# Designed miniproteins, single chains, continued (5), part 12

Each design is a single chain, and the fold is of that chain. pLDDT is the mean over its residues in the fold that is shown.

## One batch from the design tools (miniprotein)

Design m16388
Fold by ESMFold2-Fast:
Structure m16388 (fold): chain A 65 residues (1-65)
Amino acid sequence: SLSPEGRASLQRTVEESPEQVEELRKKSREYKEKGDERSAVLSEVAADLVEMARSNSQAWLEEDA
């Protein structure tokens, strides 16, 4: 079972991830508008990783239930 601190950390990840993803997707669009293709791609990859971390965190919380 998860410690209370571990559970709180995973809950924070799940709660904060949507805003982080939105911000990273927004930055990707801004980079594309400026012609910075590399930064745009990196921001999209970062958003995908945050979404993956959210999914994994949610699954772990469900397993602890």
Scores: mean pLDDT 85

Design m16389
Fold by ESMFold2-Fast:
Structure m16389 (fold): chain A 68 residues (1-68)
Amino acid sequence: MLSEEVTELTKELLEEDDIEKVEEKLKEVVEKAEENRDAPLEIQVSLGVAEVAAAVALTVLRREEEKK
């Protein structure tokens, strides 16, 4: 199930300590959420939460890279 794939990516993010790898996994979460906007409401809500969390984290990571 697609929501399970997003959950698996999220678990991998929690175990990863490499910022670059975290960024790539966050991009995958956002892409999966966007591809499934026509999914049932329950899945859309779960994916929407994951997408917002991923987008916020990506924004923070990119801003920290720009301050370099």
Scores: mean pLDDT 65

Design m16390
Fold by ESMFold2-Fast:
Structure m16390 (fold): chain A 80 residues (1-80)
Amino acid sequence: MERKLAILVTSAELNAVAANVNRELPADSEKDVEESLEATRELILEAASLDKEAAIETVKRLLKRGLLSEEEAEEILKEI
């Protein structure tokens, strides 16, 4: 895996974790959830520009780990 691709994938996974942590917090943290999910999406789309297959596998792993909902995963996959 190219170094840039690895960094993008790892950063996307970390932002997905942050979004899930923020979902458990009070309503004023909803913006933090949205920002972390948007960062996850953007990082995955950048990874897709380098390697679509690696980006798709990243989305599938995040879905399997419960870090993305089925709707969120499907939305990102449509943009790859």
Scores: mean pLDDT 77

Design m16391
Fold by ESMFold2-Fast:
Structure m16391 (fold): chain A 56 residues (1-56)
Amino acid sequence: MVEDYALQLLQAFDFHKDTALQQLQKEFKAAEADPNAKLKGDPQTYIAALEKLAAE
């Protein structure tokens, strides 16, 4: 689920939103080259979920 992945990224970076967003964007760029990538769908959905979790 998108929210689960966003939460995992936040936890990995000690809830530093900006760092987690940079990592997420980097992974989406890598996913464009890999059809088996775990990240699927609209990047904006993941960004929105991460922003919502970080704002709480």
Scores: mean pLDDT 71

Design m16392
Fold by ESMFold2-Fast:
Structure m16392 (fold): chain A 67 residues (1-67)
Amino acid sequence: LPVEELSREEAVAFGVGFARGLLKATGESPEDLELMTELIKLGAGLAGRELSDEEARRAAEEMIAEL
């Protein structure tokens, strides 16, 4: 798989996918904004792109709003 640096948008999408996958596996509440923010940051970091707290929180808020 190509491991070139992801764009901000690609890293956010990967982080959101990681958070959603973990929630489905564990049954954790999607309403915990801090937990969702940390999971999105962790997922993006695993994909090779570090998100700021503000970027990850924005993505978490958007994800929760779409649930």
Scores: mean pLDDT 74

Design m16393
Fold by ESMFold2-Fast:
Structure m16393 (fold): chain A 90 residues (1-90)
Amino acid sequence: MSEELRLEVRAGVVLIALSVIITTGEIAIEKYPEVKEEIEEIRERAQELRDRLTALVESGTLTEEELERLEEEVMELARRFDKIVEEAEK
């Protein structure tokens, strides 16, 4: 696989993960209205990351270093989201 194609595949996985966070966040807000503001902040950040990554892919300017930073940010958002939902379930 070429480096460009490898980066695009990884970017696609990240975009799917961000879309899952955004969609699941909408469901979480309905189920746990007490954490609505915290989930909305996560959804807003996920949308910002998704838009940024999409622009980088479309322009052909995505680098491995930028993708690694985006992957780290997505992992952190996923951890924060999971913790908020776990605390709301108590």
Scores: mean pLDDT 84

Design m16394
Fold by ESMFold2-Fast:
Structure m16394 (fold): chain A 85 residues (1-85)
Amino acid sequence: SPLEQRLGELFQTMVLKSFSASLTPQEVVELTRQMIDVARQLGDPELVRLAATLGKNALTRSYNAGRISQAERDKALAEIDALLA
């Protein structure tokens, strides 16, 4: 389906850009929002959780690599948690 293709494209973008360090925390939150929105349209709660997990993992990777501060990580993680409420 077009929604499944779109979700796959967003997942691929998050994974590739998180490995290349090409995403700011705000860009991670926005990609995570888009993935959650598509996953909700597909009606699959496990895909919603997976989308949030991918965003949180990208933020954790950036923090562990010294690219973002703990405050920037914690703020972006809280924004992702708000998307799940």
Scores: mean pLDDT 87

Design m16395
Fold by ESMFold2-Fast:
Structure m16395 (fold): chain A 70 residues (1-70)
Amino acid sequence: SLAEARALIDRLLAGEDLDEAEARALFSTVNAPRAALLKALGLDASTPIAALPPEQRRQLAALLRLGLEE
């Protein structure tokens, strides 16, 4: 759901680690390829979410929010 996706984005923004199932659910809800979003951040497409520094997590959260906004 959009509410669950927003909650996951808030957790990512707060610096919490998302597991791979949570990450997959989030990217599925946003309907955006994970690889494309990571490349937009200048990161390798295979970079795990848990390995992202806080600054890159905030940037990813902003891109995911953009994907959810009307």
Scores: mean pLDDT 76

Design m16396
Fold by ESMFold2-Fast:
Structure m16396 (fold): chain A 97 residues (1-97)
Amino acid sequence: KKEEVRKRLEEKIAELDKRIAELDAQAPSFTTPEELARYIAEKILLSTARAFLREVLADPSVTPEDLEKILEDLENGNLDFLVKKVFRKMTVEEYEK
């Protein structure tokens, strides 16, 4: 059960890696400021989501229920909520430094 959820999240990380690579391959074709802004925003979003998922999978305190919740959010296309949560945490830590 736990291994199945972890494996599915690892597969999602692999999908994010593939999407980033595809986006980078298309980057030379982006010539307008709008296209470049979309490219940068999407790459940041995908890279942040990937980093967050890797942190979660490496954390032994994360429960299978937590992993299922993250997987459900990803399958429903809720990457924006995940990215917003990560950015919010980083901003608070910067204020404390």
Scores: mean pLDDT 69

Design m16397
Fold by ESMFold2-Fast:
Structure m16397 (fold): chain A 62 residues (1-62)
Amino acid sequence: SMQQQKIRDSEEKAYELALKKGLDEETADKVAEKVGQALQDNPDLSDEQREKLVKEEVEKAT
């Protein structure tokens, strides 16, 4: 579904952003998982809200 694709895309973006910011792979995986769970809990978020969520979860881990 489009919702599953959006969640997966956001998880991948969170993982890549976390690695770019110097977090290890294990921490990046956990950040991606948290983003995925948050989006499953809030499936009606806009594109802008999803991008903000990704950035916020990565910053919390740094």
Scores: mean pLDDT 84

Design m16398
Fold by ESMFold2-Fast:
Structure m16398 (fold): chain A 81 residues (1-81)
Amino acid sequence: DYMEKQEKILEELKKTLSPKEQKVFDVIWENYNEMLTLSELAKKVGLSQSTTSKTLKNLEKRNLIEIVKSGKRYGFIPVIP
């Protein structure tokens, strides 16, 4: 069904991601519609703020996420192709 098809696409997509990118992507998916600071996001993924920021930019460049900024907080919208 549609949900199984989306899950399969997500699993195949994750195979193209590095372990760090997978961690960041998973946390974004678990916290979509929430506004998080970079520090909060880094804590949730278990990476440094600099690594988290770099990984977010890489995911955005690959059109896998959309980033919405409000002050010091970021909203993230995951995209399934």
Scores: mean pLDDT 74

Design m16399
Fold by ESMFold2-Fast:
Structure m16399 (fold): chain A 98 residues (1-98)
Amino acid sequence: MEVAYLSVLVGPDGTVLIFFQVGDELRVIVSDDLEKAAEEVVKLLEENGVKEVYISDSPAGREFAELLKKLSDIPITFFKPPSEEEMIELLKEHVERL
């Protein structure tokens, strides 16, 4: 079964960044609203046939999980969030591959 990993960050200006990983594919979702971001993520989950979601355990991740539960019945599990340095490296690697 396909699984997705999510990390949710909210910047000081309210910008929402979601790191979405399925297998070897990493996508970055940028939104000004958690609800809009949740709708985009649900679409990606459906397109990739995802059956289980792992979300980084953070305040933003928990709020995002509640929004996903309203839009989808996919099981959600929390995991230890990656460090800020790890997130920056993942973003750099993704941008360099474009």
Scores: mean pLDDT 76

Design m16400
Fold by ESMFold2-Fast:
Structure m16400 (fold): chain A 80 residues (1-80)
Amino acid sequence: MIKLEVRITAPSEERLNKMLAKFSEAAAELGVAITKVQRLSDTEVLITVETPSLEVAKKFKERLEEIAKEYNAKVEIKEL
């Protein structure tokens, strides 16, 4: 089990809310568990997830980077 801490900074609250929907969708599709969500501001959130394998962690990171590009957002991922 691999724990990841994901910090998302979006250009607006509306974009952050749309990204959170995409994040939840990607997590569900890949079998990633969302264990903690901390809203830091209207445009920033810190999410902790647990992935079942290194392969799933890699695929999830790739999906998050793709979503970040789509919404012109910053995503920082830290392995715990």
Scores: mean pLDDT 86

Design m16401
Fold by ESMFold2-Fast:
Structure m16401 (fold): chain A 82 residues (1-82)
Amino acid sequence: MKEKSVEYMKESLKMAEKEKKTEEMEKSVEYMKESLKYVEEGKVKESYEKMKKAYELMVKSGSDKEVVEMVVKGGMYVKKSM
């Protein structure tokens, strides 16, 4: 489970970085990087909170549905690891 959460988070981060055009998207990418670091450190709850903040900013910025869906998948795997 941890391996899959890290993989989905890395892919969503790559897509978000390629599509970031607004200050809100840059902030969401920052939160996603923090979330990935926390998952790798075993801080699953902190990781989930950062993913939630990234998701909210992505929705607010009008990000691509596919990118948002990938973040949701990453969050679900993190939640499963709790």
Scores: mean pLDDT 72

Design m16402
Fold by ESMFold2-Fast:
Structure m16402 (fold): chain A 121 residues (1-121)
Amino acid sequence: SPPIQLTESGGGTVPTGGSVTLTGQVSGVDISKQIIVWYQQRPGQPPEWLGSIDASDPSDSTVHARYQGRLTLSVDVSQNKVYAVLSDLRPEDSGVYYFGIGYGPGGGVSVRGQGVPLTVV
């Protein structure tokens, strides 16, 4: 089988109070039956789970309580893409964001991307 590759984009430097759309591209596997999980990692800290979405039922998503009302997850199964929209950005949202294919909230991931940096100023 071809290797599964996950690539994040859409980070960069964004103002406090703004919003960002993070995009994940998947190759090597069809996402339509997968659980997609988003994480943030800050320097010197372990990765923090942000939220999960079931690509087979994308109306069913779960986000960490800290991000309720600020984080929206979606999938485009036709393009094998996933999205995380984070609004009302704060300096503490700065870090590396990555996604993976996994087992839902707290279950971990079988494969993940290398991440995209976000700096909130």
Scores: mean pLDDT 83

Design m16403
Fold by ESMFold2-Fast:
Order: sequence, then C-alpha cells, then structure tokens
Structure m16403 (fold): chain A 75 residues (1-75)
Amino acid sequence: SAEKEELEKAIKIVKEHLDEPVLSIVEKIKEEVPLFKKYYDWLLANSSLSEEEIARFLLQSLLIIAGLPTSLLDK
C-alpha cells in the first residue's frame, strides 16, 4: 500500500540521518513523505506538544516500528 511505502521511506530517512538534530530529520521526512507532514502538522495544531516533542515522539515511533532502539536519537 502507499502508506506502507511512505512508512518505509520515513524509516529509511531516520536511519540515514541519526547524526542530525530531530527537527532536521523531521524536515527531511516532511519533504518526501506527505502523510508524515499531514500528521506532524495535525499534532502541532491539535496538541499541547512543542515542535521538538512532536518530532521526538514521531521519530521514536518510527524506530519502534522498525525494531530499533529509541536511544539512537539520544545525543
């Protein structure tokens, strides 16, 4: 499905850019994965979370789905 392909693309971007700040990684995913951008924008408009909290939450979720440790984002 398109959603699965977008998910796999998002995971690939996270894995390739783990050396970058979370907000930078999110900007890269937003450019290439429209569904991710919609979900990020929705959370920003409808939650009390900061941009960095949303970024960290979404990137951690992608790592969990990929079977990778969330500590890969800790710097």
Scores: mean pLDDT 85

Design m16404
Fold by ESMFold2-Fast:
Structure m16404 (fold): chain A 76 residues (1-76)
Amino acid sequence: SAADVQAVADAIQAAHDAALAAGIDSETLVARVQDEEEPEAVAEAKMLAGMSDELAAAVGDVIAAHPSVVVEILPA
């Protein structure tokens, strides 16, 4: 659903914002988030390549909770 796509995109964006606040200065990537069951439900979020293990785990937990959602990582 659009809500599931937005939840995953929001988690990735929150991790990006937290990484910037922590002083991580690495390559910026774009995460394209889409629901396999609703191909019109698409969002993009920015992410840093050098996230902490804690931030990466938090994003992974949200993705695991939304099994129809697919995340593709693209260069910015």
Scores: mean pLDDT 76

Design m16405
Fold by ESMFold2-Fast:
Structure m16405 (fold): chain A 70 residues (1-70)
Amino acid sequence: PLSPEEARARLPEAARHAVRLASAIGVPEEVATASMSAVTEEGEREEFTVEIDVPKERVPLEELLRELKE
């Protein structure tokens, strides 16, 4: 399980990747939501969620793959 700090740090990047992928494949979702669960030192599960608007302009899949490689 991820720490809360790691989950929060990774969540925006994961959401951005999800948004770019959704845009490239033409998914009809206006908002992309990324959620990560983390376990605190006390053993409690916490969920962190970020919502990002999906760009109306589609990114070509080839360009997306190039960005992910870099």
Scores: mean pLDDT 57

Design m16406
Fold by ESMFold2-Fast:
Structure m16406 (fold): chain A 78 residues (1-78)
Amino acid sequence: MLEEQLQKAQELVDEGMEAFKAGDYDKAIEKYKEAIKLLEELIADPNLSPEQKAALQRALERVRELLKKVEAAKKAAE
């Protein structure tokens, strides 16, 4: 279950990266925000092991960095 949800988050990140590379900043932002929301929901699970929580926190931080980069790129392209 957790692994499947993490895979879904990774698919959203991959779609966002493809959109970003194609210059579709709005789609990239949408996909990264969806991934962030999913990861935040997963981290809120009180049954997570410390290792699982740390892995999710690292994934969340990475996606937040990607979102910041695409938002900056969109601003620069305007």
Scores: mean pLDDT 83

Design m16407
Fold by ESMFold2-Fast:
Structure m16407 (fold): chain A 66 residues (1-66)
Amino acid sequence: DEEIYELPVEQLGSYGLGLLSEHPAPDPELTRRFLELIRKLQQPDASEEDIEELKEILVEIRRLGA
């Protein structure tokens, strides 16, 4: 969990994709939410709140082994 909060914003997407790709059947709701947040973060007006939410989703994905 600490590791995710220490990651630079630029690495959050690749880290999340790595977690999801290693799981044979990732949770569809978490996967959908993760992809939505990654798309938002690719926009120039992405907020700090979007970054914080992405970190929270990554913590949840990691705990589920996805």
Scores: mean pLDDT 73

Design m16408
Fold by ESMFold2-Fast:
Structure m16408 (fold): chain A 72 residues (1-72)
Amino acid sequence: SLISQIQSAAESAKLAGDDKVAELLKEAANYVQQGDYEKAYEKLKEAAETPGALPAISRGAEALAKQVQELL
Protein backbone atom coordinates (compact mmCIF):
# COMPACT_ATOMS: atom_id res chain seq x y z
CA SER A 1 0.00 0.00 0.00
CA LEU A 2 1.03 3.65 -0.32
CA ILE A 3 1.07 4.00 3.48
CA SER A 4 3.43 1.01 3.78
CA GLN A 5 5.73 2.50 1.12
CA ILE A 6 5.90 5.84 2.95
CA GLN A 7 6.47 4.10 6.32
CA SER A 8 9.29 2.01 4.80
CA ALA A 9 10.84 5.20 3.40
CA ALA A 10 10.59 6.81 6.86
CA GLU A 11 12.38 3.82 8.44
CA SER A 12 15.12 3.98 5.77
CA ALA A 13 15.57 7.73 6.40
CA LYS A 14 15.84 7.12 10.17
CA LEU A 15 18.45 4.37 9.66
CA ALA A 16 20.40 6.75 7.38
CA GLY A 17 20.36 9.44 10.11
CA ASP A 18 17.95 11.74 8.23
CA ASP A 19 15.73 12.26 11.31
CA LYS A 20 13.93 15.34 9.93
CA VAL A 21 13.07 13.52 6.68
CA ALA A 22 11.93 10.46 8.69
CA GLU A 23 9.57 12.69 10.74
CA LEU A 24 8.15 14.37 7.60
CA LEU A 25 7.57 10.99 5.93
CA LYS A 26 5.80 9.68 9.07
CA GLU A 27 3.55 12.78 9.05
CA ALA A 28 2.81 12.18 5.34
CA ALA A 29 1.79 8.57 6.09
CA ASN A 30 -0.62 9.83 8.79
CA TYR A 31 -2.18 12.29 6.33
CA VAL A 32 -2.62 9.55 3.68
CA GLN A 33 -4.34 7.39 6.34
CA GLN A 34 -6.71 10.33 7.06
CA GLY A 35 -7.41 10.82 3.33
CA ASP A 36 -5.75 14.25 3.37
CA TYR A 37 -3.73 13.80 0.18
CA GLU A 38 -3.04 17.53 -0.22
CA LYS A 39 -1.24 17.75 3.16
CA ALA A 40 0.44 14.39 2.51
CA TYR A 41 1.81 15.81 -0.76
CA GLU A 42 3.10 18.93 1.04
CA LYS A 43 4.94 16.81 3.64
CA LEU A 44 6.45 14.47 1.00
CA LYS A 45 7.59 17.46 -1.07
CA GLU A 46 9.15 19.06 2.05
CA ALA A 47 10.93 15.75 2.78
CA ALA A 48 12.26 15.55 -0.80
CA GLU A 49 13.52 19.17 -0.59
CA THR A 50 15.15 18.84 2.87
CA PRO A 51 18.77 20.13 2.70
CA GLY A 52 21.44 17.53 3.47
CA ALA A 53 19.23 14.48 2.89
CA LEU A 54 20.91 11.54 1.18
CA PRO A 55 20.16 11.61 -2.58
CA ALA A 56 18.46 8.17 -2.54
CA ILE A 57 16.18 9.24 0.35
CA SER A 58 15.36 12.55 -1.37
CA ARG A 59 14.54 10.81 -4.69
CA GLY A 60 12.36 8.27 -2.87
CA ALA A 61 10.35 11.04 -1.19
CA GLU A 62 9.97 12.81 -4.56
CA ALA A 63 8.64 9.61 -6.19
CA LEU A 64 6.15 9.15 -3.34
CA ALA A 65 5.04 12.80 -3.68
CA LYS A 66 4.29 12.23 -7.38
CA GLN A 67 2.38 9.05 -6.49
CA VAL A 68 0.21 10.98 -3.97
CA GLN A 69 -0.31 13.79 -6.54
CA GLU A 70 -2.03 11.21 -8.82
CA LEU A 71 -4.70 10.88 -6.08
CA LEU A 72 -5.47 14.65 -6.12
Scores: mean pLDDT 84

Design m16409
Fold by ESMFold2-Fast:
Parts: C-alpha cells; sequence; structure tokens
Structure m16409 (fold): chain A 88 residues (1-88)
C-alpha cells in the first residue's frame, strides 16, 4: 500500500495527473484495509487533482470519502472539511 501511495505522490509531484489518479485509484481498490491515514491522504490527493482539473464534483466526493474513514479527532479531518467548503 505505502509503495503505491509513494508512486502516486511521485506522479502527482511530476505533474503526471492522469497517472497519479490511476495509481491512487489502484491503491484504494487493491488495499481497502490499508492504514486509514494512507487511504485518507490518497482521497485528499485525488480531490486536489480533480480540483486542479476543474472536476469539482469528483473532488468533493473524494474529500467526503476521506472524512468517512478518518477518526473524529484526526487532524486531517479539518483539512478535508476546508477543501469541501472551498468547493461549495
Amino acid sequence: AEELFNQANEAFNSGKLDEAIELYKQLLSQFPNADPEILAKAYLNLGEIYKIQGNLEEAKKAYEEALKILPPNHPLRALAQAHIEDIE
């Protein structure tokens, strides 16, 4: 799971947005029981890529998925909520 997450992050950082999307989606589909923080970060990064591409509906959905898997006191919840508010 961590290896795919790192590969997806490298693609995102290199501006290979479509490759990053496929790698994050592969991570989420193949490793649904991975560390919730890794899964949440994958959803947050997917949301950011969709937002960059102007796909605001997919971006919002990705941020909402991150909120569903993060525990109540996790610091990434505030970040996910801020991203949702920024789209709405």
Scores: mean pLDDT 81

Design m16410
Fold by ESMFold2-Fast:
Structure m16410 (fold): chain A 97 residues (1-97)
Amino acid sequence: SANEEAIERDVELLKRYLEDPEKTFKELKEEYLKRGYSEEEAVRLTLAEYIAAQLTMAETTFMLNTTSDDLYALIKAGKYDEVKEMMMKAHKIGLAL
């Protein structure tokens, strides 16, 4: 589903920012610049993607009564599929409320 694809992208983004935030921001901004966006637009779009990933994190912590530290520990351990499943579960709970 579109939501599953979005969550998978959010997990990958959180992983990249956890490993190297400065390099990740630079690379994502450069991708938008290469696609023909202005410097201002590229910065705004890169920040919007990061904010979206952090909102997915916040929804997961709230709905599953867990912490961002616990989710980041799973990401650091390479347990990306487990994080994705948790985020998908949280999203489904949110839609049911």
Scores: mean pLDDT 88

Design m16411
Fold by ESMFold2-Fast:
Structure m16411 (fold): chain A 98 residues (1-98)
Amino acid sequence: MREELEEGARKAEKNKEKVKEALRLAEEAIDLSEASKEVYNKAVSLLVAAGLLASVGDLERAAELVEEMKELLEKAGALSPEAREKLDRAIELLKEAA
């Protein structure tokens, strides 16, 4: 009982840190992107929605919204190599935490 609770708490804490890092990386990727105001606003809306889904434990759908954000920025020609790497890492962290 006590050891199972301590192990569960450590796993939950690591998953919270992964989610927090993923959302931070996605935000930094938007900030590094040379997007128009319209593309920027849509990317921020996707980030907010991903954060809300992650807050209720829907990490799979949160990862899908970050993938949609990556596609949006890429199609707009706004996705730098650094922003791409940050989004790929964010998606990986969300999938690992799911």
Scores: mean pLDDT 80

Design m16412
Fold by ESMFold2-Fast:
Structure m16412 (fold): chain A 92 residues (1-92)
Amino acid sequence: EPMDRPVAVSLSFTEKGDTIVVNVTVVHSKGTKIQVTVSVTTSSGKPVEVEVRHIERDFSTPAQPGDTATVTLTTTINGETVTATATATVVD
């Protein structure tokens, strides 16, 4: 992954009892407004929770409105297939 992107997004899954937690981490420039969209598909009827974290850093290249970062993660947790897609978009 390039380290010097003005916006970056990452995904991880954790379990909390019977609930699958989708952890979204967005790294972006200070003062940048970010819209985050998360889509989750499961093969199960298990509850899914989405947590979004923002980390502000100083980047040498400032983020521009319309810049996007997208990540998709597919995994199998206790026999359940989970696919999550997170998109972080820079907005005015």
Scores: mean pLDDT 75

Design m16413
Fold by ESMFold2-Fast:
Structure m16413 (fold): chain A 95 residues (1-95)
Amino acid sequence: SSNDQAITDMTAQMIDQINQRYSQGVISQQQRQQLDSILDQISDMMMQMSDSGVQQVIQNGQQAIVDISQSTTGSQIMSIVNNFLSQVQTIRNQS
């Protein structure tokens, strides 16, 4: 579906950004594993959302990707992704 593609594209962009930051030594192996787990949870939640919910999450996810790219520490990246997870949970509950 168009939702499935949009979810896949946004999730792939965020994974790519996280992997780049890991390769640059910004994120630890433990943080990378935690981030991968969180993104799997986000993807699963988005697959169960309304179209309007998915659109809101994609907009928030695109901002999170920008914020990750500008972050200098793994702690900042963990905070950004955990905040994004909280936003996704809120949107899912409203859907």
Scores: mean pLDDT 85

Design m16414
Fold by ESMFold2-Fast:
Structure m16414 (fold): chain A 64 residues (1-64)
Amino acid sequence: SSEAQKLLEEADRLDEQADELVARGRELEAKGTEEDRRQALELYTDASLLYMRSSVLRIEARRL
C-alpha cells in the first residue's frame, strides 16, 4: 500500500542518518583520545535511537 511505502521510505531515511552518525563516530574513535571516544559514544547512542525508530516503522509497514 502507499501508506506502507511511506513508512518504508521514512525508515530508509532514518537508517541513512544513523549510518552517517556511526561513520562519524568511527572516525572520532580512530583519533584515539578520551574526548573523541566520548563524542563517538554520543553519536552511537543517537544512531541507536534512529535504528530503533526505523525498526518500529518497518514492523508497522509489514502489518499494512
Scores: mean pLDDT 91

Design m16415
Fold by ESMFold2-Fast:
Structure m16415 (fold): chain A 72 residues (1-72)
Amino acid sequence: SVEEMLRLFEEAVYHRERVRLTREALGLPLTTPEADALEAYRTLPAEVQERIDAEARKKAEEALKKAEEELA
C-alpha cells in the first residue's frame, strides 16, 4: 500500500539522517559503515543522542510531508 511505502520511506530517511548526524557529531569519515556509526551513537551522552534522534525524526517527517505533497 502507499501508506506502507511512505512509512518505510520515513523510516529509511530517519535512519540515514541519524547515521549522518552521528558521523558529523563525532567527526567520522563518510566511509564509516552504518553499523559502526550506530554503535558510536550509543556511546554518546543521552542528551546528545536525544538531540540527534529529534533532528533525524524532524528531517524524516519533513521528507515524508514533501513526498506526500509531490504525490498530490
Scores: mean pLDDT 81

Design m16416
Fold by ESMFold2-Fast:
Structure m16416 (fold): chain A 62 residues (1-62)
Amino acid sequence: GSSIDGWASAGSGAALGGPDVKGSESRELGSKLGPEESSKKAGEQSGGDATSLEAGRKGAKS
């Protein structure tokens, strides 16, 4: 477990259709166009912070 987990969960909601539908639509469309894992990339964008995303990845690897 990681303290960042709670924050990441909130950010994930934004990418999946949070309060800003217009902004969420642009991000979701961009992730779908990517040849990579769209769900994985969407999670990174929903986090919106490289620091929080990097911390989450380290926690997952550990």
Scores: mean pLDDT 48

Design m16417
Fold by ESMFold2-Fast:
Formats: structure tokens, C-alpha cells, sequence
Structure m16417 (fold): chain A 82 residues (1-82)
């Protein structure tokens, strides 16, 4: 399920990525449109091996997180990870 994939990604990630993933999970829980988009994305990659599904979904979640941030917030995130 969507919740299981998110929990697994959070468990496998470093603290900075965990914060990002938790913020996107919170947004998905509060937005039907974002939840529907996430479920549709997972359905489109459901034929792929689990490792590839996780990689593509992580890329999708990362894109959604970055789209929700201003350029200044993005620069601050870059300082924390690099």
C-alpha cells in the first residue's frame, strides 16, 4: 500500500531525507488530490520489481517536496545535505 511504501522509504533513509518524506506523507494525508496522484503513480509502476518501484517513488516524492519549497528553502536544504 501507499502507507507501507512511505514507511519503508522513511526507515531506509538518513535523517534529512526522513524529514522530507514525513513532510510529504503529511501533505498526502491532508490532500486527496496528492494522495490520488501518489496512488496513480504507484499503480503505473506496479509491474516493476520492488527495488525499482521504491527508487521511482522516492524520485517522485523528492520532486513533490522540492516543488513545495521556495528557492531559499531549497538552498537551505542543500546546505544541510552537502
Amino acid sequence: SLDEVLEELIARSDPVMQKMLREVREQIEKSKELRDEAEKFLAEIADLPPGRQRAYFLAWVTQKYLESKSDEEMRELMRKVG
Scores: mean pLDDT 80

Design m16418
Fold by ESMFold2-Fast:
Structure m16418 (fold): chain A 59 residues (1-59)
Amino acid sequence: KEKKIKVLNERYEILDKIIDRRAAALSEQLPQAEVDAFRARVKEQIDKFRENELKKIEE
């Protein structure tokens, strides 16, 4: 089926929620600035990965 793009987008939405949960857990061990930096880095990495995967599916 040509639902691969839809499935990929749904997977990344779930990852965003997982990141939020991990950030909440990390906030007990790390300063808020480190937690914010962690979220920013992980989201940037995921966005790049998603763009690459979308390109592969379209191609």
Scores: mean pLDDT 75

Design m16419
Fold by ESMFold2-Fast:
Structure m16419 (fold): chain A 60 residues (1-60)
Amino acid sequence: TPNRAGAEAVREELLPLVSEEQARRAGEAYLRGEPLSRVVPPEVARRAFEAGTRAAEEAE
């Protein structure tokens, strides 16, 4: 389930690759359960989603 730890991991994974504004929007999309590929390219979206899911599960 999307949670704050997952959203933060998404943002951290993306920050070196995209602008801070795009990373923030991707984190918000993750919290809403929306596809990250709507905000960032699919390959980058996949990596960010995997990081977010891992962090969310570790935080449970």
Scores: mean pLDDT 77

Design m16420
Fold by ESMFold2-Fast:
Structure m16420 (fold): chain A 102 residues (1-102)
Amino acid sequence: SDLDRLFLVFQVHYARTALERELARAKAEGNQEMAERIAKVGVDILKELIRQLKEKLPGDPVAERAIQILNEAIEKAKKSKDPVEAMEILIQALREVEDLLR
C-alpha cells in the first residue's frame, strides 16, 4: 500500500533523526556506557523496521532490498567493538533505506 510505504518512510526518518541526536550527545559527553545502550536500542529499532517491512510490504522488491540493508547493518554493528562506529553504521543504513523507500 502507498500509505503503508509513506508511514514506513516517516518511521525511518524519525528513527534516523533520533539516533543522530543521541549519537551527537554520546560523543559530546564521552559516555561510553550510554553509547553502548543507544547502539543496542538502535539494533532493536532496525529489527522492528524489518518486521514492519515484512508485514506491511510482503513481496515488494524495494522492501526486500531495504530488509537486506538493515540486516547487513545489524551484523556489522554487532561486529564493531566501538559503539559510536556501531551507531554510525545503523544511521547510514536508515539513511539508505529512507532514500530507497521514498
Scores: mean pLDDT 88

Design m16421
Fold by ESMFold2-Fast:
Structure m16421 (fold): chain A 89 residues (1-89)
Amino acid sequence: SEKEAEAQQQSQEVLGKGLQAVEDAGRKLLSDEEIEKQVKEVKDEVKKLAQTYEGLSDDEAEKYAEGFGKLLRDAMLRARAAGEAARAA
């Protein structure tokens, strides 16, 4: 359906944004504040997708988005650490 195609496209866009945030964290050595800003933006988009396409309640969508945000933050911090090590070599 058109709604399923739209959901897939928006999910791919959010995933792409998350992957770009991880790349930027490693390549640009983003500050803690910049990482938190990127995590918040992606979390807000994930929550909206969960509410719009999965029919989750506000509380359920928030929990899902928070879980995703923690994984993204961890990935960004690891990427930054790897980028810092690469520049020191």
Scores: mean pLDDT 84

Design m16422
Fold by ESMFold2-Fast:
Structure m16422 (fold): chain A 99 residues (1-99)
Amino acid sequence: SSAAARARAEAHVRDALRYAEEGEKLAREEGDEEIAQMLEEAKRLAEEGLASDVEKARELLTKAMQLLSEAAKRASPEVAAKAVEAGTHLSAAQLDLSL
């Protein structure tokens, strides 16, 4: 059902938020405020997606994934790994929202 697909998407978004939070914390510990702000913005977009209609959720998750991808390219390897994991979960959420 669409409700079951939505529940799976929400679970994936929550996993993405956890990884993004870990990455944000690491970036701040490293003194990389720019990367920390990018991850914080990606988290806000993903959280808005969680509270939004399917179409708006997909748009917001796409924007969050773009920020995570940019952060991963510029961050330290440890922070990049967290950003990549968060992006993987948002990608899974978008797939579930397409069902």
Scores: mean pLDDT 89

